Designed miniproteins, single chains, continued (3). Designs and how they scored, part 32

Each design is a single chain, and the fold is of that chain. pLDDT is the mean over its residues in the fold that is shown.

## One batch from the design tools (miniprotein)

Design m9087
Fold by ESMFold2-Fast:
Structure m9087 (fold): chain A 82 residues (1-82)
Amino acid sequence: VDVKKIAELLLELSREILKLSKEDQEILGPIVNKLADAVRDKDKKKVLELIDELKEKIRENLPEEKQNELLPILDEIKDIVE
């Protein structure tokens, strides 16, 4: 597992979330924090569950342009963890 690559992707994800509205940050931020905790705990099952939850919230709440920025980052984390 490329831990360095996962850390870089989590940093990029956090940076993109900080560019969103306050309302979107309040929805997505807690899930991103849980994802970072699950990665730290090496809980693969929880990481995959939180990625799927975050992808669903992104699709429900963000315009397609922002979805296209965030979803590839999550897909890359998922591919590394699987």
Scores: mean pLDDT 83

Design m9088
Fold by ESMFold2-Fast:
Structure m9088 (fold): chain A 70 residues (1-70)
Amino acid sequence: PLSKSELSEKEALEVLKKHVSDSDAQKAVDTAKQGKSATLEKEVGDKILTITLTPQSNGKFQVKLEIKDK
């Protein structure tokens, strides 16, 4: 799995936009701004990409990407 922490709101949004639609990325960021973790899933061929956006206490964000077999 790949993870990036200490991301600003803009950096987290740009990471998410590489994998999901702009609307899904924005919705996930809005959820995380409320202090909740957001999870997105995308099918990539025969695999599932799971993206987790976690808010940090310092107002920054962590993005974790996991790819799993379907």
Scores: mean pLDDT 80

Design m9089
Fold by ESMFold2-Fast:
Structure m9089 (fold): chain A 67 residues (1-67)
Amino acid sequence: MEEEVERLVAEADKHEKEGNYKKASTLYQLAADVARRLGDTERAEELRKRSKEFNEKYQKVIEELKK
């Protein structure tokens, strides 16, 4: 079960490096949800924060493309 969080974080990191911020945000959100279910509240909060940061980066990219 902890391996599931690590796998989701690894996938999110891969998409982040590829510039796919939308996918990275989604995967960090899923990892946060799994960590919370496992009782790792600190890890869940950290991953939720990363998800929000990448969603904000994704929104910036979309706004730039609307120019």
Scores: mean pLDDT 80

Design m9090
Fold by ESMFold2-Fast:
Structure m9090 (fold): chain A 78 residues (1-78)
Amino acid sequence: MDPTVEAGALAAALGIYETLGVESPALREARARLAALLEAHPESRPVVEESYLAGQSMAAHLSPERALAAAERLLALV
């Protein structure tokens, strides 16, 4: 997978989970993976920032159940 696409998907999922106040081992792993991707591919930072904000917006507009399902699908892509 393209590193920028992977970083974006991780950032969007993290935006959803963090807005909902959900914490899990999968979230800790996703944060570690995103940090490693940003270290290796700093050019991905603008996409990560935009994707995180999109995740936060999604969590604000969807029911918690729908937002969590979207975050799970995003994590399944990476």
Scores: mean pLDDT 83

Design m9091
Fold by ESMFold2-Fast:
Formats: C-alpha cells, structure tokens, sequence
Structure m9091 (fold): chain A 65 residues (1-65)
C-alpha cells in the first residue's frame, strides 16, 4: 500500500479506537480504558479494552485504495 493509503487506514483506526474508548468510559466510568492502534503493511488493528471487556477490529489496508 502507498504511504497515503496506510496513513488513511491508521487515521480511521485511531478514530474508531477513540470513539470506542469514549463510549466505554461513558458505560463503565470506574473501569480502566485503553485504546491502541497497530499497523503493518496489509492490516491496521484497533483494540479497546475496558476492565474485563475487550474489542478488536482489524481493517485491511486495501479498503483505502
């Protein structure tokens, strides 16, 4: 993927992770909330955790072609 495609995928994943973390904080105010985004050449993975709850979303870079 091009640098622009990868940057777009990372930006989208960061936005999704931020929205997920904000919603998790509203639903579970006493739980520790973390949001991480990791990327490789083909995929971008966003993970949000809130206490015992964990949600992971993987986006293929090809979606941003």
Amino acid sequence: ASEEQRASAIAAAQQLAAQGAERARQLLPDAPVTATVESDEETVTATVTAGDLKKTVTLPASLFS
Scores: mean pLDDT 75

Design m9092
Fold by ESMFold2-Fast:
Structure m9092 (fold): chain A 93 residues (1-93)
Amino acid sequence: EARERALALRQAYGDASRQVMANVEKGDAEAAKAALDAFGDRLTSPENRARVHAAGDELRSAVKDGKTAYEAAERALNVAGQAARDDIARILS
């Protein structure tokens, strides 16, 4: 059921959000990107997966630069959330 997939993806997003924020707090750019990429790999659409990976690259750069790392994390997580919604909408259509 699409509903069961949506629930699993929502739970995965919550886990990814916690892992991204924890690694941003530690200044671990690679671990923050890895957590976001792992979430992206759960998406069925190659286009939506690519969107999340690209957001992860931007997050990694921001954490390494020490610039607005929390704002970058929020932006990356918003992109991942929207990609997940688009992925679910495609499955339901």
Scores: mean pLDDT 83

Design m9093
Fold by ESMFold2-Fast:
Structure m9093 (fold): chain A 80 residues (1-80)
Amino acid sequence: SMQEFYAAAELAALTLDSSPELRRRAIALLVEAFKKIPEEERQEAADYIREVFGDRLPALLAEIGELDPELAAELAALTA
């Protein structure tokens, strides 16, 4: 659900500067939640990520890229 995605995005934002273990788990949850979003809602989800992460978006994309390079590329395009 979009609510699950929003919660995962907020958690990832809060943990991005935390321990590597917590950051990795939060990013993994965000990746899982994003994959459950229908294609027609992915731009809305990407817009929310851009709003939440702002200047930290490149760091988030790098972390996602280590877990799922294809999804990182999709998000980079949607947030451009």
Scores: mean pLDDT 83

Design m9094
Fold by ESMFold2-Fast:
Structure m9094 (fold): chain A 96 residues (1-96)
Amino acid sequence: GLEEAKKLLEEAKKLRESSIQGNAKEMMKAEPEANAFSSLEAGKYWVEETMKGIDYGDAYPVSEEGKKVYEKTKEAGKKVKELEEKGKKLEEEEKK
């Protein structure tokens, strides 16, 4: 129903917000000398852009811990898109 669609879209929003906050903090810890992660705000910006599918290649992160956060961030972005698509399909079914 429409309520189920709204629930999935809210879960997508929560996942995006928690991933931005959590992965930014993890990246700051993994890459303390990288200027891109020297502040929570800079880290959040990087996480948001990475979740959108922007590939920064090998430039950042350089540590093994940072690379794990990078992979986790890309997967979180993909899951957010999947939840949004599922919610949209259910919403379209209610409009029939």
Scores: mean pLDDT 75

Design m9095
Fold by ESMFold2-Fast:
Structure m9095 (fold): chain A 61 residues (1-61)
Amino acid sequence: GLVEEADKLIEEGEKLLAAGDALKAAQAFMKAVELYIAAGREEEAKEIMEKYGPKIRALLA
């Protein structure tokens, strides 16, 4: 389902961050956030943005 796809995208995003690919990681996390919102999981979507947003911004700065 949507949540299962989002969970896989979070795992992919974390691997991309570890590899230093901040842009691809951001795309994976954004897709996961969209899927959580579509599934009615707004709280989980917010938590993902708060957890990974600062790390992505730091790498892109």
Scores: mean pLDDT 83

Design m9096
Fold by ESMFold2-Fast:
Structure m9096 (fold): chain A 99 residues (1-99)
Amino acid sequence: DEEEEHARLAREHLRRAAQLIRDGADPAEIQAALDEAERHAEKVSGQTRGDLFYGILNLRVEAGLITPEEALEELRKLGVLDPEEEELLKGRAKFPTNT
């Protein structure tokens, strides 16, 4: 299954990016791994696509590549945030939002 293979590859690149973040690797290497994960995630549909993009954007925030606000905006554009979940995240500062 081509979509299952893309989901598997996206997860592999996400695991690599997470390891690079733990190792304090160069931001460009982290970005490259996350860009590869995104390329594969774009070929996936449904709930799995949403889960993959959520993971990619969370790791981009953790690596300092984007702000939590930019991540929430991208998730909204992708249609993976439920409006109730978005309001809950804003109220509970699930991302460290102090701006």
Scores: mean pLDDT 77

Design m9097
Fold by ESMFold2-Fast:
Structure m9097 (fold): chain A 89 residues (1-89)
Amino acid sequence: MATITLTDTTVAAGGTYTGRAEVVTDKEVPVTLHMLVEEDGEIRIESAQVGSTGTFTLTATKVQTLQVRLVIVADGVEVAEGVGTVTVV
């Protein structure tokens, strides 16, 4: 089983933010963590392999509201998803 935690965040315009996700899995095969960030109508995909336990940190400069989707893939199958919003004010 895999667990994701991702929290919504509000920041000032032109600043930077950090999002954090923690991944814990009991899978015997390597799991891949995909972080998808939508910014100005474009989607960025970042991927990393994680072992049985991992932490992913997202840091970005933004000018709009960002949608962040975090997906865990194990053995080619999506096993967990988390979503969060970063609001620029």
Scores: mean pLDDT 60

Design m9098
Fold by ESMFold2-Fast:
Structure m9098 (fold): chain A 86 residues (1-86)
Amino acid sequence: MITSIELNAEELPDGKVKVTGKVTAAEASPIMLVLFSVDSGEILKEVRFDEAKVAQASVVVPKGETVGYVAADLKSGDVRTKILKT
């Protein structure tokens, strides 16, 4: 079961933006993280963890991109989402 999610953006010196999604679960669980472009619908990154209580994934996008984040606990079926405009 997911207890929290975070979605953060950091501007890089080249004018791109690093977007990081983080999840915390109550117990160590199989976790899937997806970062996607809301503007295009394209999956930017998908990562699976066999057993994690805390997990994160990052992607680098152009400034002005709207990034969606999905964190899923595959054991409990709990799914959390956030959206961030860079």
Scores: mean pLDDT 86

Design m9099
Fold by ESMFold2-Fast:
Structure m9099 (fold): chain A 58 residues (1-58)
Amino acid sequence: SVSLPLSPEQEEIKQEIIKETKAKMDELQKAGKGFDEEEQVSQDAAKKYQQRLAELKS
């Protein structure tokens, strides 16, 4: 795997998104939701991460 260095702000955003996504996945598992809902959460997290990075660079 290739690891690219991130700025402290970019790394903080990445960790925040990971934490939020994990919490949402835990909620879905407790609610008995299936793979489709988990995949949607993952896609939403990816979009949010890209948007946050774009805003940081603006």
Scores: mean pLDDT 76

Design m9100
Fold by ESMFold2-Fast:
Structure m9100 (fold): chain A 100 residues (1-100)
Amino acid sequence: REPLTPEELAELRQRVEDEVSRLVDLIERMVKEGLSEEEIAERLLELAREELERNPEEWRETFPGNATAEVVAGLLLSRALTRANPELAELLRRIGLRMR
């Protein structure tokens, strides 16, 4: 491992923040469009499957032996919770219960 430069670390941090912001915006849009908690959970599982198919090695390294769509969706949901307002956070907690 070569240590990341402060500039590379800032860029990585910004990319993660942008991805989380896009995820929160997507969930808020689904809520505004009238999707149920079950439909939103299914959509998050679809996004998790797409992510796992695009970056299987990265997810395998992150969750050795447990790189499943459910685990990936749970991580995405957890990241969204860090940026969600209180009303959205409560909805995301309920969605998380449906994905187990």
Scores: mean pLDDT 74

Design m9101
Fold by ESMFold2-Fast:
Structure m9101 (fold): chain A 71 residues (1-71)
Amino acid sequence: DLDKLPREEALARLLELLSSPDPATRKAAVGELGLRFQDDPRTLPALEAALSDPDPEVRAVAAAMLALLRA
C-alpha cells in the first residue's frame, strides 16, 4: 500500500515504476506523481520526461498532470 510508505520511499517507488515495461504501470505512476508529489522538485522533470513516453496514454496523463501543477 503506497499510502503506508514514508513519503520519500513512496516517491522513490513511483520514480522506479516510471521505468516499468508495463505502460499501465507507468501511467499509474505518472498520475500518482502529479496528484500527490506536486511540491517535490523531482516531480516536474519526471512528468516532462513522461511526455516523451512511447505509450500515448502515458503521454496524455503526463500532460494532464502538468496542467494541474500549473493551475
Scores: mean pLDDT 81

Design m9102
Fold by ESMFold2-Fast:
Structure m9102 (fold): chain A 85 residues (1-85)
Amino acid sequence: MTLEELLKEAEERLKKNPDDVVALITLGEIYRLLGDEEKALEYFEKANRIMIEKKLDPDSPEIKEALARVYEAFGDEEKAKELRK
């Protein structure tokens, strides 16, 4: 999946469910890696709030897979593999 496809998928998920933690974390990490720290922080703060409210595990397999896809799209295959272990 390209970075553009991953970004579009995450944005579409967020349009359907504004509280989609996987989509919020995916967008936050994409913007962080692109150097948009302000936009990254907004997504991470919203994701963190929802995770606390719903008592979700930030180390869940779904979140790890979402992060792995982001790193893979940026060409960091080694970090993507570590997240999938």
Scores: mean pLDDT 78

Design m9103
Fold by ESMFold2-Fast:
Structure m9103 (fold): chain A 86 residues (1-86)
Amino acid sequence: KPVTPEQAAEAAREASRIGGDEAVDLVAKKLGVPKEQADAVRESARAFGAHPAIATAGVVGLAYQNGLISEDAARAALAAMEEELP
């Protein structure tokens, strides 16, 4: 199933509210990113002490780069994440 910009934004918004490591798994599942790739992004972000939102944004970027979502869907997801930031 193709992921629409609205579905990508909803997934990113939900992930931003959950936060932490579970946010990465949720976005990966919703955007079709393989768990192995999502786990690698999460571990890399954790090792560098990066904010959890960076790992979630990285998964959105991977989905776009892998051709799983459109550029519009990726932009919608990133914008939704920004809306949920303090």
Scores: mean pLDDT 77

Design m9104
Fold by ESMFold2-Fast:
Structure m9104 (fold): chain A 100 residues (1-100)
Amino acid sequence: SKEEKIEELLKKIRELIKELIKAVEAGDKEKVEELIEKILELVREILKLAGLSEDNIDMIIESLREEIEEYLKLPLEEFKKRLEYIYEVFEDTIKSLLKE
């Protein structure tokens, strides 16, 4: 089902976030950029499954990229908190949309 596909994509995003945090901690700039793009591609897939228009998806993805890039300037502990918070907000929003 569509709900099962979204749950699977959310799980993959959680795993990639953990990898992203480790890459940031290691100072692996190339890996950080690769993981951000992978996360954003999965977010795009979820938003498409949730029925958003391509224009709205593009705006959300670009906003999210800029937000994550700003968080990368923060100390690691703050970066972790911000990234976890934005994920929780995203998951709650998607689950709310699926109930309608």
Scores: mean pLDDT 86

Design m9105
Fold by ESMFold2-Fast:
Structure m9105 (fold): chain A 78 residues (1-78)
Amino acid sequence: SPLEEQARQELLELLRRMLAEETDPLRREMLEAIIRAVESEDPSILWDRLTTPEKQAAARRLIARILREMRARYEALA
C-alpha cells in the first residue's frame, strides 16, 4: 500500500542518514547489510554477514538503536 511504502522509505532515509554519520568500518558494514535487507525485503542478507561475535554484537546494538529512533518518531506523531 502507499502508506506501507512511505513507512519503508522513511526507515530507509533514517538508515542512510545513520550510515552517512557512521565512521566505524564494522558498524558501516552492518548498516549497509541492514539497508540492503530492508530494500530487498530479505533478512538473510543481514544474517549471512553475522559471521563473527563482533559483527553480531554490532548488528544487535544497531538494531536496538534503530528501534529506539523509530519509536521516538512514532511517539512524536501521537
Scores: mean pLDDT 83

Design m9106
Fold by ESMFold2-Fast:
Structure m9106 (fold): chain A 77 residues (1-77)
Amino acid sequence: AVDPANPPVYSFDSVEELLAYLRANARAAATPPLIGLFDLGEHGEEVGQLLAELLAAGKAPPLGIYRFPSGAVVITP
């Protein structure tokens, strides 16, 4: 079970691992989540593009905080 007060934290060594995880774990969602992007730097466009494509397809990544060396993605209800 996921505790909303303590969201799961996922850590990745690279943006490529983050993108692969998001693609593999995205599921059909009737309601899109709120997404926050923080300090993505040069990877902002790549991560933003993938998330936009998933949402356009009616899919959402799992709720949680996704960290990598240059930034983070936060997925909330």
Scores: mean pLDDT 76

Design m9107
Fold by ESMFold2-Fast:
Structure m9107 (fold): chain A 86 residues (1-86)
Amino acid sequence: RVRELVERAIEALERLIEVVKEIEKDPNNPEAREKAEELVREIEEIIRELRRLGDDESARLIARALSAILARDYETARRLIEQLRA
């Protein structure tokens, strides 16, 4: 269960990086904005579930990766995603 949630979070974070980069190139893309909002909600739900299951370390790393993406710090986000894979 926990590993499945972490894997889903990694996929969602990677998709969010791509979508946010597209929003930066085309700010008038409402479909990309909608997708970004959906991905953020999914990631936040995974963070809550991981904390409920007692995996505070993974939840913290995912939350930090999400914050980095929203701050457009993709390098930090990718490093945190690599830590989640380890």
Scores: mean pLDDT 86

Design m9108
Fold by ESMFold2-Fast:
Structure m9108 (fold): chain A 85 residues (1-85)
Amino acid sequence: ARDAELAEEARRLSEEHRETHQRYIEILQEPERAEEYIKRVREEGEKLENSPEEPSLEEHLEAMKKAAREAEEAVEEERRKEAEA
């Protein structure tokens, strides 16, 4: 039971990490996405620094993931607006 649960959790985390890593590589390959991603990461970092409680490593990782998603969405929305014009 313990071995099976540990293996399942390890597989899930590895898959999430692989997908997240691939997404970050794609962001860094495009200048617009890279700039937006860096901006978002800085904004999330500032929010964590201004937090009254010391943020955990998990909170830092979640902030970085959120920044990446928001950067992708912002660039996609901008491109969608350009395509409509």
Scores: mean pLDDT 67

Design m9109
Fold by ESMFold2-Fast:
Structure m9109 (fold): chain A 65 residues (1-65)
Amino acid sequence: SEASKAKLSEIINKLDVDEEIKQGMIQKLNETADLKAFSEELSRYLTAIGQQDLAKEVEKIADEL
């Protein structure tokens, strides 16, 4: 859904990571055939880097997919 993609894009853009990493994530988001799998991978990544609150937001999006 476009709304879910928009929310995921906003979360990625809030990350304090290198611009090349953000661009890679946005490209994968736009090209993905499985938005739920992408969201689950993103949530795991966010948890690994200590972004627990953003990880929970992504998990909520994944649950709606």
Scores: mean pLDDT 82

Design m9110
Fold by ESMFold2-Fast:
Structure m9110 (fold): chain A 71 residues (1-71)
Amino acid sequence: VSREEAIEALEEALARYGSDGGAAGALGQILKAVREGASVEEAKEWLERGLASTTDPGARAALEEVLRRLE
């Protein structure tokens, strides 16, 4: 997956799940980092850690969808 595809996946997830504060915070930080030069592999690691630490259903759904799209 390219950085451009990762950015698009994160932006689409933020549009769909951004009304959930947990999803917006986690996805927003990862998107900012990728835009600032972080690798897709670093983004995947942050998504996996976010998923492991969150209990919010909306945040979990958003993180899982982005991880699936970055396969």
Scores: mean pLDDT 78

Design m9111
Fold by ESMFold2-Fast:
Structure m9111 (fold): chain A 81 residues (1-81)
Amino acid sequence: SPELEKRVKEAYEKAFKEGDEAARIYLEDPQKARALFGEYAGEIDRLVAERTPEQAARDFAEIVGKKKAEEERNRLLKELS
């Protein structure tokens, strides 16, 4: 459905904006990000160890954005089917 595709696209755009905001918090204070995004604590710890702060923030934005996008896509599919 074109309407479903549009809503999925909008949900993805919103999810990646939320990922970008999570990355911004990470760049300001990684410990604050770890506390706020506790479900990602292990991923944050790995990124801190393996990446530059800028690379870690970018990767963290993608991790959060993709997960939120998948959750919203699954929610929309349940509501519209």
Scores: mean pLDDT 80

Design m9112
Fold by ESMFold2-Fast:
Structure m9112 (fold): chain A 64 residues (1-64)
Amino acid sequence: TFFLGAAVELALNHNNVEYVKRLAIQAIDGGYLDLARKIAEQLDKQGHTDVSQELLELVREAEA
């Protein structure tokens, strides 16, 4: 969703990477794997590749 990218960018501009990561983990725990994947993709786009890769691995584990 377009708004998800804007929200992640805004959070990262305010140095809230940890907050965004927590939201993605909550999405995984709730079964919203597509949402978590989209958050990880936006983190990668904003240069937070390590966090993005960690979240994508958690999504893969949840899908197993």
Scores: mean pLDDT 75

Design m9113
Fold by ESMFold2-Fast:
Structure m9113 (fold): chain A 94 residues (1-94)
Amino acid sequence: ALAAALERLRKELRERAEQLLAEAGQSLSGNKSFSDEEKAQLNRIIAEARALFEVNGIPVTLPYPSQEAQDLAAQLAAQLRAELAALEAALRAA
């Protein structure tokens, strides 16, 4: 059903984004400076997080039962992408 699909999508997007942000955050919080290799690794993690939200505008792991469900998924993905973009800006400044 639509409600169940949206709930699973919301949970999946949030959990995956939180995991990827936590991985990037661990790398950032423990270091005074970053090597080029470490920056490349963090950029890959951020890019993977973005890709989770941008394949057809939403993760491919769930079929979308309606345009309304797709629109809500896109809004959730945009919110999480904004957080990822902020982390990417912080990484570029580091």
Scores: mean pLDDT 57

Design m9114
Fold by ESMFold2-Fast:
Structure m9114 (fold): chain A 106 residues (1-106)
Amino acid sequence: SAEEYKKLAEEYLERFRELGAKLGKGSTMADLLEAVEELVKAAEYFKKYLELTENPSKEDGERLRELGLTLRSLATFFKNMGLDDLAERLQKLADELFALYKKYYE
């Protein structure tokens, strides 16, 4: 259901935040990639929620913007590191979220 996808998106976003808060001096690339995969899952489930939702809320719009901006920032970061395939994946997902934001809120 739409609400199950929203719940999964929120759970994966919280996992991303928890893992992100633990990143610091001594963190590995694997630690960063683990956090990023949780964010990707959050964004994909939030997209599925919105595809099934006729009238998304203002709070859903704020979540779309948060996810899109975070993915775009990470795409730039990974591109600067030479991880072009990952950067393109994250940028494409960010662009899809911003297209949904424009559709529902602009």
Scores: mean pLDDT 88

Design m9115
Fold by ESMFold2-Fast:
Structure m9115 (fold): chain A 108 residues (1-108)
Amino acid sequence: SLEEELRRKEEEEKRREELEREVGAGVAELADAVEKTVAAREELRRLGKKVTSPEDLAEAYRNLSAEDRERVRRRIGRLVDIAVRQNLEKGALAAAEGALERWRELEE
C-alpha cells in the first residue's frame, strides 16, 4: 500500500512535468507565430503598404500558411484546456489567454 502511494505520486509528478513542458512548448510556438505575423506586417510596411488599420493586420495574418494558422489555433485551444484542467500556474494561463486575444484581434 505504501509502495503504491509512492508510485502514484511519482506518476502524478511525471505527468505534471510533461504537461508543463507541453504548455511551455505551446506558448513558444504561439509567440513565434505572433512574431511572424508582426514581421509580415513590417514587411508590408517596407513595401509601401499602409499598415495603419486592422485590415492591414488581417492581411498580414492571412499571409501565414493555412497549416501554420491551423496549428496555432489548435495549440491555443489545447493550452487553455490544459491550464484549466490541471489548475496550472497563473502565468501560463495568462500567457495562453493573451495569445488567444491577440489572434482574435488579428481575425477581426
Scores: mean pLDDT 59

Design m9116
Fold by ESMFold2-Fast:
Structure m9116 (fold): chain A 109 residues (1-109)
Amino acid sequence: TPKEITHAQLLTGVHLISLLGEIFTIVRRMQRNNDPRYDELKKKYDELISLSGQLLDAMNARDVSKIQEVMNQIQQLVQEISKISPDSQLLLAQMQHLQDLIQRYIDLL
C-alpha cells in the first residue's frame, strides 16, 4: 500500500542516517588521534554521503534498477571503510539491516 511504501522509505532513511553517524564518529576519532588513515576514511565518507543522496533520489523515483546499482556501490564502499576501521562489525551489521530494508521497499513496489 502507499502507506507501507512511505513507512519503508522513512525507515530506510533513518537507518542510512544511523550508518552515516557511526562512520562520522570514526572519522572524528581518527582526526582527533592524528590517525594516518584519516584522509582515506574522510574521502570514503564524503563519497558515501553523495551515494546516500543518490539512493534517496532513486527511492523517490521508485527506480528499482538505480536503487540496486547505488546500493551495490554503497555496500562496496562500506566494506572498504570496514577494513580501515576497528568498528567494522557494527558497520557491517548496519549495512546488512539497510540491505534488508531496501529489499522490503522494492518488494512493496
Scores: mean pLDDT 85

Design m9117
Fold by ESMFold2-Fast:
Structure m9117 (fold): chain A 100 residues (1-100)
Amino acid sequence: DELIKEIEKAIKEMEELAEVSPDPEGTKKLIEWLKKKVEEFKKNPSTPKEEIENLLLLARYGVLGLRMIKLRKSGELSPEELAKLLEKGLEEIHELAKKL
């Protein structure tokens, strides 16, 4: 399932970024919950597609948030540049939601 593969990619990126979270332990718990939901979807082929799509969107929001925190902590970008990247990331997620 392509959607499940995309969720697994997002989860992997969240794992790599978890340490930059203001709540690393809460972020790790969210990652473990996402992994559990993916395994449930793999075991239940009758899971509504909308539930899988919603999990993908949630994972993509998580990745975007962690990426933005990492970029802010790096000090390489101005607040204005960070705002533009956040807007672009949100637009990309909204475009994904339209295609689902």
Scores: mean pLDDT 83

Design m9118
Fold by ESMFold2-Fast:
Structure m9118 (fold): chain A 60 residues (1-60)
Amino acid sequence: MSEEETAEKVEKDTGMPKEAVKAIIEDAKEVGVNEENVKKGLLDAGGSEKTANDFVETVK
């Protein structure tokens, strides 16, 4: 999945601006992320499990 598609899904589910989500994806790709913590954070923010999984796959 592209960064653009993932950012649009997160914006739709959580209300976070797409540009902010794209910046988070770029930072996550550069420094790495804990997959479990990222999924939990997105679910807590109102994202779906599918959106959380798509985000993790995008930043790998």
Scores: mean pLDDT 77

Design m9119
Fold by ESMFold2-Fast:
Structure m9119 (fold): chain A 85 residues (1-85)
Amino acid sequence: AEEAAELSRKVRDLVNEILEKATPEQKEKIEQLLKLDNEASSRATSPARSWEEVKEIEVQLAKISLKAVEYLKEGKFDEAMKLLE
C-alpha cells in the first residue's frame, strides 16, 4: 500500500514537471493518459478483490504509470498511451 502510494506521488511529481514545459497539445494527451491511469486504478480497488490482490495490482499499475511518464519525458506520447491501454 505505502509502496504504491510513493510510486504514485513520484508519477504525479514527474507529470507536473512535464506539464510546466508542455505545449497545449501535449497537455491534452497527458490528461487523457491520466484518465486511463485513474480508470485502471479504480478497477483494481473493486470490492470483489482481496486486499492482497488489490495491493499487488496497485503496485503494478504505479510501476506502469511511472514507465508511461518516462515515455512522456522522451516525447513518446503514443507509446505512453499504448502502455496504459
Scores: mean pLDDT 65

Design m9120
Fold by ESMFold2-Fast:
Structure m9120 (fold): chain A 85 residues (1-85)
Amino acid sequence: MEEKTFEVSGEANGVQYEARVTVKDGVIVDAEVRVTIPGAPAAINERLSARVEELLIGRKVDLTPEAVRNAVLEAVEQALKELGL
């Protein structure tokens, strides 16, 4: 039973992201995410960030920075689609 915390950040499709993701036994158990659309109101960025966190919790990932980054990017894309952004 192993727990690891990964910090990933970047920019994709004009959206900036920073995430601290805790993985336990190959499952994401905690996620602290900040997603920023430049020029968007804080309320939109807060809602988007919260939805990305919800989409990450319980997801299975490999214990690599690349796998965690990919999971975060997929969650960001899904949250953007769900929120009509």
Scores: mean pLDDT 83

Design m9121
Fold by ESMFold2-Fast:
Structure m9121 (fold): chain A 67 residues (1-67)
Amino acid sequence: MKVKLSDRQAAGLAKAIQGLFGATVSAAAVKRAANGRSGREAARALADLAGIPEGQALSLLKLAGVA
């Protein structure tokens, strides 16, 4: 199943990444990285974008209900 984040979910993920890891990413960049990818591919793209471990990115996507 392909990841499809709403604007609200993407903003929530961007805020969570900032709060947990100190990495500043925009909601638009989060959507561009994750949307249209499988959960695994989205996690990798988000990890590369934010500079965080892939496993942490996957956990955030699961918490958002999209992986």
Scores: mean pLDDT 82

